# Ledger of designs, part 40: designed miniproteins, single chains, continued (5)

Each design is a single chain, and the fold is of that chain. pLDDT is the mean over its residues in the fold that is shown.

## One batch from the design tools (miniprotein)

Design m17374
Fold by ESMFold2-Fast:
Structure m17374 (fold): chain A 97 residues (1-97)
Amino acid sequence: KEEEELKKKIEERIKKATDLSYFVAGAGYALALKEDPSIPVSEASLRVMKLLVEAEKNPSKAKEIRDELIKLMQEAAKRDPKYKKIFEKGVEALKKL
């Protein structure tokens, strides 16, 4: 049944998008803690969190926000090879959204 299948796909998409948002926020927070935990959260982490909130509030701007998040994650990946795979997975997941 098309209607039942469509509803399942929508629910799966919402869950994956939510999990991805928490994942990207967590990665941003971890990067900030690594750079300087004694100073207010790094600009990279703050920008990631602001973009995630904006994307949730304004779905019509999701494309622009996605591109900005991809750029931020690519820059973060250059700083630490340990986090590179995590950010690469985040970029691929965002492209599929």
Scores: mean pLDDT 61

Design m17375
Fold by ESMFold2-Fast:
Structure m17375 (fold): chain A 88 residues (1-88)
Amino acid sequence: SEREERLRRLDEEALRLMREVLGRDGPALVVRVTAAEPEEEILERILEAAREALARGAGALAVLGSSEALPSEAEVEAALARFRAALA
């Protein structure tokens, strides 16, 4: 389907850009996403943030998902671990 093709393209671009960010020195950029947002919009925001991070010479990009206003430290650590694992 059109949605499946779009998600596949977004996933491939996101992984490529995020691997590039992890290879650079610079400040960390953090993007917060919620489960209430459509998956396509979440991925577009991540891609936009990754492009901005690359343009600014950022050395890290962290994506935090939360259905609550304030995630716990453990939830943040788990989200970052999942993000790093996905890029390895």
Scores: mean pLDDT 58

Design m17376
Fold by ESMFold2-Fast:
Structure m17376 (fold): chain A 80 residues (1-80)
Amino acid sequence: AMSNGSRAVLGVARKDAEDLIKKAEEAAKAGNIEEAQKLIEEAVRGLERAGAAAPEGRSAFEKLAEEVKRKGEELVEKAK
């Protein structure tokens, strides 16, 4: 089981990533591709840092970071 501290860090990082992904989707739909890419990069970085801070959840956050990267690539490609 994860410690309460690690669980809190993972919960915050996950929600921050979800919020950034939603903003990236909105930016891409508005044609702001550069902003969308920046938001996706921030989401990935946040998840990587959360994984480093909470090793018990690292595998889950690595997978989520990969999913965020793929979603970012799809958003950029569709907006071209």
Scores: mean pLDDT 75

Design m17377
Fold by ESMFold2-Fast:
Structure m17377 (fold): chain A 102 residues (1-102)
Amino acid sequence: MEKAKERAEKIFKEVREDPEGVVARLRQDIADGKLTVEHAVRALALSVERLIELGVDPETIKEFIDLGVGGILNGAKSEEEKALVTAAREILLQYIDEKAAE
């Protein structure tokens, strides 16, 4: 769990600091046929940032997170992948609560 949490936190830091760079890397990897659970987590984080920017309500964003997490978990094949997705969900939900309090 600790290692998965560190990976999720690193992904979200990259998304917050350089969303355009993350999108560029995802586009390249998808074009090359490289799609992993970590790529799906990055796409989810980018989508959440965009929904916040568009002023979508916190409850709707949380539902979107749960739907996205459910989809990614269905594709997760290892306990490490499942742990990463679980950690990502927890971090995203906390982030939405922080933004809702602003």
Scores: mean pLDDT 82

Design m17378
Fold by ESMFold2-Fast:
Structure m17378 (fold): chain A 68 residues (1-68)
Amino acid sequence: SASEEAIAAARAELEAWAATLPPAQAELVRSFMDWLAAEARRDRLSPAEVRRAHRAAREMLETLVAQL
């Protein structure tokens, strides 16, 4: 589905970023990837809602990662 494609795209982008980070930071990002996918499926988010949630969370994670 288009929603599963949006989830997969968000996971791929976050995993590519996580691969460039130290282990603790990478684990934080990967934990978030699992949470995002689970919430998107539970709440049946549209592709647009998945992309919006991904952007908001990416900005938050960048701030958190910089503090670790």
Scores: mean pLDDT 83

Design m17379
Fold by ESMFold2-Fast:
Structure m17379 (fold): chain A 78 residues (1-78)
Amino acid sequence: SVVDQIKAKIEEVIRLLRDPSTSLEALLEALREFDAFVLANADQLYETATPEQQKELFELMRRLQEAIRARLAALAAA
């Protein structure tokens, strides 16, 4: 499903963010790909996501934001 594909892409971006060896270029490419996928599938996500799937996506988005903040803090400290 589109929801499962979004979950997989969020998990992939989180893994890249948590890996300090991931280049900024690779991170930006992963984020562009994720953004393009969400934009292309936004309507289907709203129509097909169950309340349980929406809760899972909110939790993953929270984890994504935490990973972004942690990566930015690490870069600022370097």
Scores: mean pLDDT 81

Design m17380
Fold by ESMFold2-Fast:
Structure m17380 (fold): chain A 86 residues (1-86)
Amino acid sequence: SAEVEELEKEIEELLEKAREAIEAGDLDTAWELVQRAAELVKELEKLVGDSPRVRELEKRVKAALMAVMAAMDAAGRTAPALRLPN
């Protein structure tokens, strides 16, 4: 459906923006973008269930989250507490 396609596009756009924010050293923005992507993956899961595409996007969000946390650690910053439903 168009709603599913739009949600997938928004998730991918958020993950790309998070990557750009990490490169720019804007780690607070990167964290917020990854959290938003995680929320949208949960919304997608509500619409389509536990599908291979949902699992792929969950893995990408987790990888992005780990990248932000690693960048924060490298910058001498404490990463915010993780509050994503698993």
Scores: mean pLDDT 82

Design m17381
Fold by ESMFold2-Fast:
Structure m17381 (fold): chain A 91 residues (1-91)
Amino acid sequence: SSLEKAYEKGKKEAEKAKSEEEIKELVLKALILLESKDEEKRAYALGVLDKLAERIPEEFKEAVIEKLKPLTNDKNPFISEKAKEILAKIE
């Protein structure tokens, strides 16, 4: 599906991040995209955060958790399930 492809693309971009600065930039981008009305942008953001779950800078963890919580009730089951999986890794 287009959501699965967007999610995998997000994971692939996150895999390329080598520096702490690159990780921070990707996390900030993902936080913005999680608020998008476009489900593919939200899926991409979830892919980024899934790959970076254990490497999220402490300063951003609260913001990531707060933005992921509403997505666990998203009408799209792919988005809601991925949001739950990522929250379990971060919390």
Scores: mean pLDDT 87

Design m17382
Fold by ESMFold2-Fast:
Structure m17382 (fold): chain A 73 residues (1-73)
Amino acid sequence: MSVFARKIEELVKAGKEEEAAKLATEHYDYLLQPESVRLKREIEELEKEMAENDTPEIREALDYLRSKLKTLE
């Protein structure tokens, strides 16, 4: 989100207002893709940690991230 917001501002400052509007629309259309990819990566890293150190904190965090991913899809 912050990266896209900065890119949109740069386009506006460069006089590319139409491109900025298009980027904002495209960002909304693909909003879930970057978040789902990030969540999948975090889940995979946490699963590795759980395999080595099974703690209630890691298990709860993993369940939370899995629920988040399911809600996005």
Scores: mean pLDDT 70

Design m17383
Fold by ESMFold2-Fast:
Structure m17383 (fold): chain A 61 residues (1-61)
Amino acid sequence: SLRDELLALIEELERLAEERPEHREELTGVVKNARAQLPSLSDVQLRAAIHEIRELLERYS
């Protein structure tokens, strides 16, 4: 599901935050916000969140 896909990406971003101390505050903030919102997001919002996290993973990987 889109929700499971977003959760997997959040976990990848969380791992990346541990590997990038200089960006940890930004990345952990995004992780915390995404986890808090995850249960209430619509399909449109889930797709938008998936796209945003993928962009962060590409930028900081």
Scores: mean pLDDT 86

Design m17384
Fold by ESMFold2-Fast:
Structure m17384 (fold): chain A 94 residues (1-94)
Amino acid sequence: MEELLEEFEKELERILESAKKMLDDLFASQPNMSREAAENIVRYIERELREFLEEFLKKNPEASEEFKKKMEEYIRRVVEELRRHAEELLERQA
């Protein structure tokens, strides 16, 4: 179970790096990106991450409530990091 949590965390780190690159590329191609557009992109990624968690839990039905909460916490940290990255990109445009 602990090994599964570590694998989930590593996968989230890969997703975070890919999402940051996507944001970088989008901001480079759309220099007048609005705050609303950036927030919508982050919300889209958050939805994808929550679906990823749902599918992971379906494959691991024996996962405890405590384990599920830890996974939700990892997703929250990834989303928060993406919001910070998007905010930094918006500030660089201003």
Scores: mean pLDDT 78

Design m17385
Fold by ESMFold2-Fast:
Structure m17385 (fold): chain A 74 residues (1-74)
Amino acid sequence: MEQLKAQALELAEQGVAYAKAGDSVKSASSLTAGGILVSALSFEGGDEEAEKLRKYLKESMKKSDELLKQIEEK
């Protein structure tokens, strides 16, 4: 469980970092991979931790979308 949680968190952070660099494909790929790991954590009985990570991942996706839009609209 803890390894899946750490990997999902790292992927969410990497997705935001790629969005800051303007790499929409790598950002989307990292955030998608993070979502898959959150689903795996839920299947392992980590539902409470999965809910917290799912919320964090949603915020990371929103932040990444905002960063990418700011780059694209400039």
Scores: mean pLDDT 77

Design m17386
Fold by ESMFold2-Fast:
Structure m17386 (fold): chain A 58 residues (1-58)
Amino acid sequence: MKEEIEKEVKKAAEEGKKKLKVTIEHDNEELGKRIAELYKTIAKEYGLEVEVEVVNTS
């Protein structure tokens, strides 16, 4: 998970994007929120602003 998130964020940064919008679909809202926090933390390291939406799929 973390490795895939880092790869996605790095690719967006290399493409010159300043903002990344991510939608996380999960049946466990708590886990979805933790994944969202990972996106924010990693994006900050690459100078990207991230907007994360967590939606329950159940």
Scores: mean pLDDT 75

Design m17387
Fold by ESMFold2-Fast:
Structure m17387 (fold): chain A 80 residues (1-80)
Amino acid sequence: APLSKEELVEKARELLQKAKELYEKYGKELSDEQKEYMELAIKRMEEAVEIMEKEDDLEKVEELLQNVEEEYKKVLEKLK
């Protein structure tokens, strides 16, 4: 069964929190370019979560979660 809106938003919040924790843990050791990239990715994830909380269309909420997951993957790739 598909996830509820509440479950989709919570999953997005968990990924955002993980991205913030990665930035806190590794951010001081990153280049200025890597820091700027991660800060922008986190801001895009925060924006997506805010939109998801206001959206009643589950299909759009699922699409926004996919965007959050993609930004999180980019954060992980920048730490390599």
Scores: mean pLDDT 83

Design m17388
Fold by ESMFold2-Fast:
Structure m17388 (fold): chain A 84 residues (1-84)
Amino acid sequence: MQIISADEALIRLLERIIEKYKGKDYVPVDEIREAVDEFIAENPDLPDSVKAAVRLAVDELIREYAKDGKIPIEVLKEWIEKLK
């Protein structure tokens, strides 16, 4: 694997969120959206297709798993395992 894929970019983003919220049970949706924007800004060399795929995947994750404006940390960990 010589280039970063959308799956690898998403794994890095989710790992960053999990590390920031270490010891918490959930992450607020607003904090997840902010982390996406920061991650994309820090990685300007990512292809536009990868940036779009990461944003789409996060929007789907929020739509499917968010309850009361938050997502369980366990869900993020399960998604990382599925993307490996």
Scores: mean pLDDT 80

Design m17389
Fold by ESMFold2-Fast:
Structure m17389 (fold): chain A 92 residues (1-92)
Amino acid sequence: MIKEEVLKLAQEADKKLQEAAEKVHAGEDPVEAAKEAIEFLEEAEKKLKKLKEEAEKAGDKEAAELAEKALEGARRAKKLAEEILAAAEAAA
């Protein structure tokens, strides 16, 4: 259960970042997609912190480790989305 939720959040985070990157590649305005990615990643970070705490309480070491890795991934993805947004705003 917890592992499935963590994996789903990680996959959705990657998808949101890819949507912003695809806008850049297509020559479309990525500002909206980048903002959506940042908002999603902020919410994903909060949910992943909660899932990690629940996994630790349950003694599920594997789920806790997976949540930690997903948290690191979400933070990196947010930084990339912020860079996409900053580049797009500078180009406008």
Scores: mean pLDDT 82

Design m17390
Fold by ESMFold2-Fast:
Structure m17390 (fold): chain A 81 residues (1-81)
Amino acid sequence: SSELEALLAEIERLLVLLQDALAAGDLPTARSYRARLEELLARLREHAKTLPPEEQARVERGLASLEAYLAEADAQIAAAE
């Protein structure tokens, strides 16, 4: 769906921005992008509930990968504090 495509594109954009902020040591900016990603992931989880089972399974696999990546980002932020 156009909504799913838009959500995924925005998540990809914010992931790049988060990595750039972390590489720069800009913790306030990194935290801001991390919080925005959390909001988009919540929206993606809600949207997934409305999808057919096969599409829902694909989104859930993607979410698991993103959550693992964000856990690593959270560890980097914590280590830099």
Scores: mean pLDDT 84

Design m17391
Fold by ESMFold2-Fast:
Structure m17391 (fold): chain A 64 residues (1-64)
Amino acid sequence: SEEEKLRQALLKLGFPEDFRVPRLGETGAGVLGVQIALKEKGYYNGPLDGVFGEEVKEAILKLL
């Protein structure tokens, strides 16, 4: 499933196994952390706003 792919990609990014996969439109410090990690690795160039949108989701999936 897409959720399982996101979970596997987040594990590769260094997030813990108990880190809940965000839903589209969710906001928070966890999402901001994901955006920063993706940007540092060159997978994401969008805003660091803590919003889990399509651009962040697609950037995570590039890790697979």
Scores: mean pLDDT 83

Design m17392
Fold by ESMFold2-Fast:
Structure m17392 (fold): chain A 77 residues (1-77)
Amino acid sequence: SAADALIDEILARRKAEVEATASPEDVPVELQLLEGLAALLKRDPSLENVRALLELFRELGNEVGAAFAEEVLRALS
């Protein structure tokens, strides 16, 4: 779907950024987070679900997850 293609494009860019900027010890966990978030967003690409995940990552203080969800929200809005 168009939503899946947008999510995959954002995922690829965010994964490349993590690999370039994160410490080697953090890379596997951050990449796993991004892959999991992408899978959840593809399962339900509704604006309601994207907003819920964005708020969750903001509450957790997870900037990587929040940035991904925010970019997907902007792309789908």
Scores: mean pLDDT 85

Design m17393
Fold by ESMFold2-Fast:
Structure m17393 (fold): chain A 93 residues (1-93)
Amino acid sequence: MEELRKKAREVARRFVEELPNLKDGESFKEEVEVTTSDGQKVKLTIEFKLDKDKNSILVYVDGEFVGEVKEGKVSLETRIESLILQALVQAHQ
């Protein structure tokens, strides 16, 4: 779990650093390697798509929609980290 949390945090940080360079409808993609319970290594593609009309970020894992993140009381980075961690934990199982 700590390894998955560190990977989720790193991806969230990289996305937040790249966010000012993204235009509406553009995607940021990051590849993450996860070790399954059987010891197999699986690569997952995490994609972030900026939607300025909704003031939100759409998150996809291997092309599957995982969730939407909006600016609010909790930092954007923290919310993205939590969403990615949930997706990585499901992939690990």
Scores: mean pLDDT 75

Design m17394
Fold by ESMFold2-Fast:
Formats: sequence, C-alpha cells, structure tokens
Structure m17394 (fold): chain A 63 residues (1-63)
Amino acid sequence: GPDEDVAETRRYLAAGRPAPLSPLVREIARAIGEQLRRIGDNIQKGIAEGKPPEKAEKVPLPG
C-alpha cells in the first residue's frame, strides 16, 4: 500500500544525493551504455543469422 511506498521513497531520500553527479561518473555510464548496445546488437545478429558454431573448434580434440 501507500505506506510501504512512502517508507521506500523515504529511505531513498534519506540516502539521497549527498554528493553532486561527477562528470567522471557520467562518462562511465555513457561507456557502459555503448558497450551494452554493441553486445545486444551482436547477439541479436548472431541469433538472427543462426551462425553455425563449429564445435570441433571449441573442443581441443585431444585425439
């Protein structure tokens, strides 16, 4: 109910923003976003094309 929401919000505010957002933190967030984009795109393309993973290449085939 609303009481639990207020308690949760208040906890967030109690921990709230003691320090201003650093430009360094902003750059890190940006880099992470870009990497996630690349990973997602790469996976999606791989799945869509159904790339044939030659299992023999993964396994060292000891003989």
Scores: mean pLDDT 59

Design m17395
Fold by ESMFold2-Fast:
Structure m17395 (fold): chain A 90 residues (1-90)
Amino acid sequence: SEEKLKEVQKILEEYIEKVDEIIQEYIENPSITAEEAIKRIEEVTEEAKEKIEKLLKDDPKLKEEVINQLEEMKERAIQTIKKLEKQRKA
């Protein structure tokens, strides 16, 4: 459904915005730990996955593709935080 694809796109866009905000806040605020930033990324990823699970309940193939995309984006975001943490110690 075209309407379902638009809802998927909206969920992904909101997820990307939230992850970018978490990374930016980590860069700008030295009181935020890498562990805290990673936890926030994991929390917003779980929220996005839950929305996708509900939306795509009857479309398992598309659901799997979108969930895999969310997991890849989560892993990249976590690696970004870890890289930034290492740079703080240098």
Scores: mean pLDDT 89

Design m17396
Fold by ESMFold2-Fast:
Structure m17396 (fold): chain A 79 residues (1-79)
Amino acid sequence: ALRAGIQAAIDILEETLRENKVSRKIAEAVAEARRALAAGDYLQALAKTFEAVRLLEEEGFTDAAQRARQAIADAAEAA
């Protein structure tokens, strides 16, 4: 459940990166989250996903940030 929620959140973030011009620090945080998830480090994957979400919100992508947060919340409730 948690892994699926993190995966869904990262997918939303990666889609946002493809469709919009965002800062390099957001792209780096998303890439680190993806690597941590692939390595099975769910705590690091969550930390980097929330870092990317916070940075997106700071840059005005509040809808994408909220959708990513909701994906994690939904997966946590389903567990």
Scores: mean pLDDT 81

Design m17397
Fold by ESMFold2-Fast:
Structure m17397 (fold): chain A 61 residues (1-61)
Amino acid sequence: MSREELVEEMRRQARHLVGLVERGELSPEQARRIFTETARRVLPPEDAERVVAEFERMLAE
């Protein structure tokens, strides 16, 4: 799988997790932990940092 495909998959997961938080099905802390651990595992550090920062911004809205 390409690096670009992995980044886009992480962005789809971010939107899904934000939706779960908005619906009260998941806490922001749980969503952050899940997403950060997954991103660090599947992406290089630079890309992981970027998608995590994007995710944190989405949660702060």
Scores: mean pLDDT 82

Design m17398
Fold by ESMFold2-Fast:
Structure m17398 (fold): chain A 56 residues (1-56)
Amino acid sequence: SPVMQYTIELARLMADTVDQLLQARRDGASQAELDKILDQNQTQVAALRAQYQAAL
C-alpha cells in the first residue's frame, strides 16, 4: 500500500535524523550545524510528502 510505504519511509527518515542529531551532539556540533541537519530533514520530509501526496 502506498500509505503504508509512506509511513515506513517517513519513520525511517525520522529515526535516521534523530541518530544524526544525537551523534552530532556527541561530537560537539554547534547550534548552526544542528540547524542544518534539521533543515535537511524538513526538506526531505516535504519531498517524501509530495511524492506520496496523491495516495494520502
Scores: mean pLDDT 87

Design m17399
Fold by ESMFold2-Fast:
Structure m17399 (fold): chain A 61 residues (1-61)
Amino acid sequence: SIADLLEKAVEMAKELLKQGASEEEAREAIKQYALSQGFTPEIADTIATLAVHRAKEELEK
């Protein structure tokens, strides 16, 4: 589901940001992951943006 994709994408974004990846790098990695799972480019881009935003908020707590 889209909700399951978002939860996994948030965890991926947190890991990438902790490793020193930029927000652009994290978004691109998550977008490629979503595309590999069969989601459309539009959904993949939206999920990547939301996941990076949520990961930043959760890391700042």
Scores: mean pLDDT 84

Design m17400
Fold by ESMFold2-Fast:
Structure m17400 (fold): chain A 85 residues (1-85)
Amino acid sequence: MSDEEALDKIIEEVEKLKKELENESSEEFVDKVIEIVKKLGKSLSEEKLKEILEKLEELKIAYKNESTKEVVEAVIELLKRIKST
């Protein structure tokens, strides 16, 4: 599996998670995304995996007091940006 294929699967699972959102906090959403990345990202290079996890932790802190909707959009944009690089 290429980095792009792994990222496509991660983005797909995150977009599914977005559709199933009920009352999760921004922190709870990011934690679920981190678990998806750890599960599906085993085929990613160590460098890409580290970058994604570090950026997700940054978003978790930055969006601590923001709505879950705002962090969801930021996470999807981050993953798509990493894929395009």
Scores: mean pLDDT 80

Design m17401
Fold by ESMFold2-Fast:
Structure m17401 (fold): chain A 87 residues (1-87)
Amino acid sequence: MKEYSEEEIEALLDKNAAQAKALGDDRPVVAVELVRFEERDGEYRLVFRKHTVTKDGKRTVEEIVLEGPREELEERLRRLEEELRAE
């Protein structure tokens, strides 16, 4: 997957927010960016940035860190996807 700069993520969020507004969708636009991937001795560390833009243009950024062995990481990723889908 291509790594995106902060400016590229902001442009993508703005585009998605504009499209949602045009379609009458007032839900927040959410994008999650993988900023770091590290592997050591079967342990993984993934760092994500979660960007949220409301219909009012309010933007928030949250850092999410997932660490652990592959099996635990897969369960934590599944949970993160469910939380993203619920928002």
Scores: mean pLDDT 66

Design m17402
Fold by ESMFold2-Fast:
Structure m17402 (fold): chain A 94 residues (1-94)
Amino acid sequence: ELSPEERKKLLEALKELTKSMLEAEISDPELLAQLIARLDEILEELKKMIDEGASAEEVLEKFKEAMREISEEFPEARGIMEAALQLLEEEVKL
């Protein structure tokens, strides 16, 4: 339903929202920087997948995997990562 450009814009909006949530909840500036850098890497990978013709389902599955990995590496961010994933599944269609 959404064009590749529209899906990339939605991913960018989701990243900015997630970043704002992290900035509000994470008081450690070093941890915050690591989490934001990880999100940026994931977003670029997802955008590349979209540019290479990946389906909405493939992009969503990769996002789920990445959010799980971040939650395992950074337990402090788990609640935020779960909220971002839920928002993507329920409110944002890729």
Scores: mean pLDDT 77

Design m17403
Fold by ESMFold2-Fast:
Formats: sequence, C-alpha cells, structure tokens
Structure m17403 (fold): chain A 90 residues (1-90)
Amino acid sequence: MQDIADQGRRLARQINDSSSIDMIDDAMNIPDPRQQQTRLVATLSMLYARSGDLDRALQVIDQARDQGILSDQGANALRRHAQSLYQQSQ
C-alpha cells in the first residue's frame, strides 16, 4: 500500500491537486488495512482519471477488484465515477 500512496502523491503533485495528497495522508492513518487499501485505490484511480489517463484508472480498479480489495459493486461505482471525471477533464 505504500507504493500506491507514493504513486498517488506523485500524480497529485503533477496535476497540482493538494487535496488528494491530504486524502492519501489521511488514508495512510486508517488502522484497518482493508479500509486503508480501499481508500488509496479509490484516490489513485480518481487521480489517473483527472490526469486524462482513463485506461490506467480502470486498470487500477480492475486489479483491486481481482485482489479482493474492492467488491464488484464498489469497482463498478468507481469505474462510473472515473469515467465521469475523465469526461469533465476533456
């Protein structure tokens, strides 16, 4: 999960999104590993979508679903949200 947090922080800095850095730092303080993983995955996928990389955003969501971090419903909800954010960034 440190790798996901570091990846998210780098991407947030690239797109000048300080609020996402705060969200990642808050997620890293969550004591429950599963809840922490879910928050980090959600934040990272949204950052990729906002940066214009929808394919990478969807890949992050799919990998998290395959690893059991996200439920099918959670993955589908994040996919719709990522697509919406991507369309707004165009």
Scores: mean pLDDT 82

Design m17404
Fold by ESMFold2-Fast:
Structure m17404 (fold): chain A 82 residues (1-82)
Amino acid sequence: SWGMLSDEERLEMLRELLEKANESSGVKAATLATAAALVAMEIRNFGSEEAVAEAAELLKEAAKKSKDPETSEFFARLAKLL
């Protein structure tokens, strides 16, 4: 299952999903952002403290890079949950 992935694999998935979400719009962006949230929650539940901290920083950077205020706020809120 996805919970069996390494910290490195989960962080790589999170980076890719956040980048693709910020390069997309509409339903595609929302779907990718939702997938990123699921990976971030898996890192919180199964990852090391270091991986959780790195995921929070990735989400904060993605929020800053987001062109859409709603997506930016969504990523910022996710970072606070980690």
Scores: mean pLDDT 85

Design m17405
Fold by ESMFold2-Fast:
Structure m17405 (fold): chain A 104 residues (1-104)
Amino acid sequence: SVLELIGLGLRIIGEIIDLELNGGDPISIEAFETLREAVLAILRGDTERAVEALRRFAELAKSITDKADLRRMLDILRQMYEVTDDERVKEAIREAIAVIEEKL
């Protein structure tokens, strides 16, 4: 599932570009950047970096109010959960998902 992770990383880059070009919320842009860092860390097998990036994401997500941004982030996290086999990374993803679901 390396190809699925690469596709997810490209999707996140597209989300960042779209928000930057259309005057999106800076906090949403920063949150998508942490999701990109998490995907890259998973691709490298860097569990500690992936967990760190996901925890930073969860903290940023608490400040996001745009529900459309939150829904796209939720979809990305769910896809990330399905493609990783690392239980520590899965736990960090579950925590991030819970933060978003509470806000939706």
Scores: mean pLDDT 90

Design m17406
Fold by ESMFold2-Fast:
Structure m17406 (fold): chain A 99 residues (1-99)
Amino acid sequence: MREKARLLREVAEEARRGRAYETAEIFERLAELLERGEDPSEVLEEMAKKLGVSVEDARYLVNAMVEAYRAYRAGRLDEAQRVEDDLLERLSPKVEAVV
């Protein structure tokens, strides 16, 4: 659990380096809530609304980003890429439905 909060903070730092400041803020807030044992539902709902996806998809996205970053950090670049590809496949039909 503490490891997941640390990984969320590291994802936020990477997002900040890439100038994705809104993404960095969301992941940092999620890390703080997890460290405090607080319910992340409100932050996930905000993220879902901003992305135009369901709360379930927002939760999936957060978990997928953490797993991709863990794989990347461990030098498993192929695994990180597959997590990203799976995420895009899951979200792609919903994005097409919104447009």
Scores: mean pLDDT 71

Design m17407
Fold by ESMFold2-Fast:
Structure m17407 (fold): chain A 70 residues (1-70)
Amino acid sequence: RNLAITYNNLGNVYQDLGDLEGARASYGQALKIFQDLGDKAGARRSRRNLATVQEKLGDLAGAAALRAAA
């Protein structure tokens, strides 16, 4: 859990710095860990953060799929 929270926070830092690829990777790791733990609330937050980054990268279909799964 703490590791997943750390990856989510790292994704926020990368996004604030404009490093969208770093943000995508970090939110993706947080999502995987929250899913493995069965933490539905954490997984939902990570999916929404990842969807926002995917939209900024131009992957609107990928973003929509993540939001639908949240």
Scores: mean pLDDT 78

Design m17408
Fold by ESMFold2-Fast:
Structure m17408 (fold): chain A 78 residues (1-78)
Amino acid sequence: MEALEAALAAIPAQVAAAYQAIDNSDISEEEKAKLKEMIDFSAALHRELLELRLAGAPQEEIDRLKARYRQRVAEWEA
């Protein structure tokens, strides 16, 4: 329980660190924008997953969210 709450609380700092790493990368502004969009999307899904776990949601709901996340990540990797 405490580990899930700590993970949820850490998301804003992790997103900020990811943004800083992207901004420090030697890549185009268009590539930076795309990576930031992917980070925002991943953070939102990760938060939703942690919130479901904290709420004691059924494993089936968690599995559905994970499946949706995997599908979306595959789309971003294309």
Scores: mean pLDDT 78

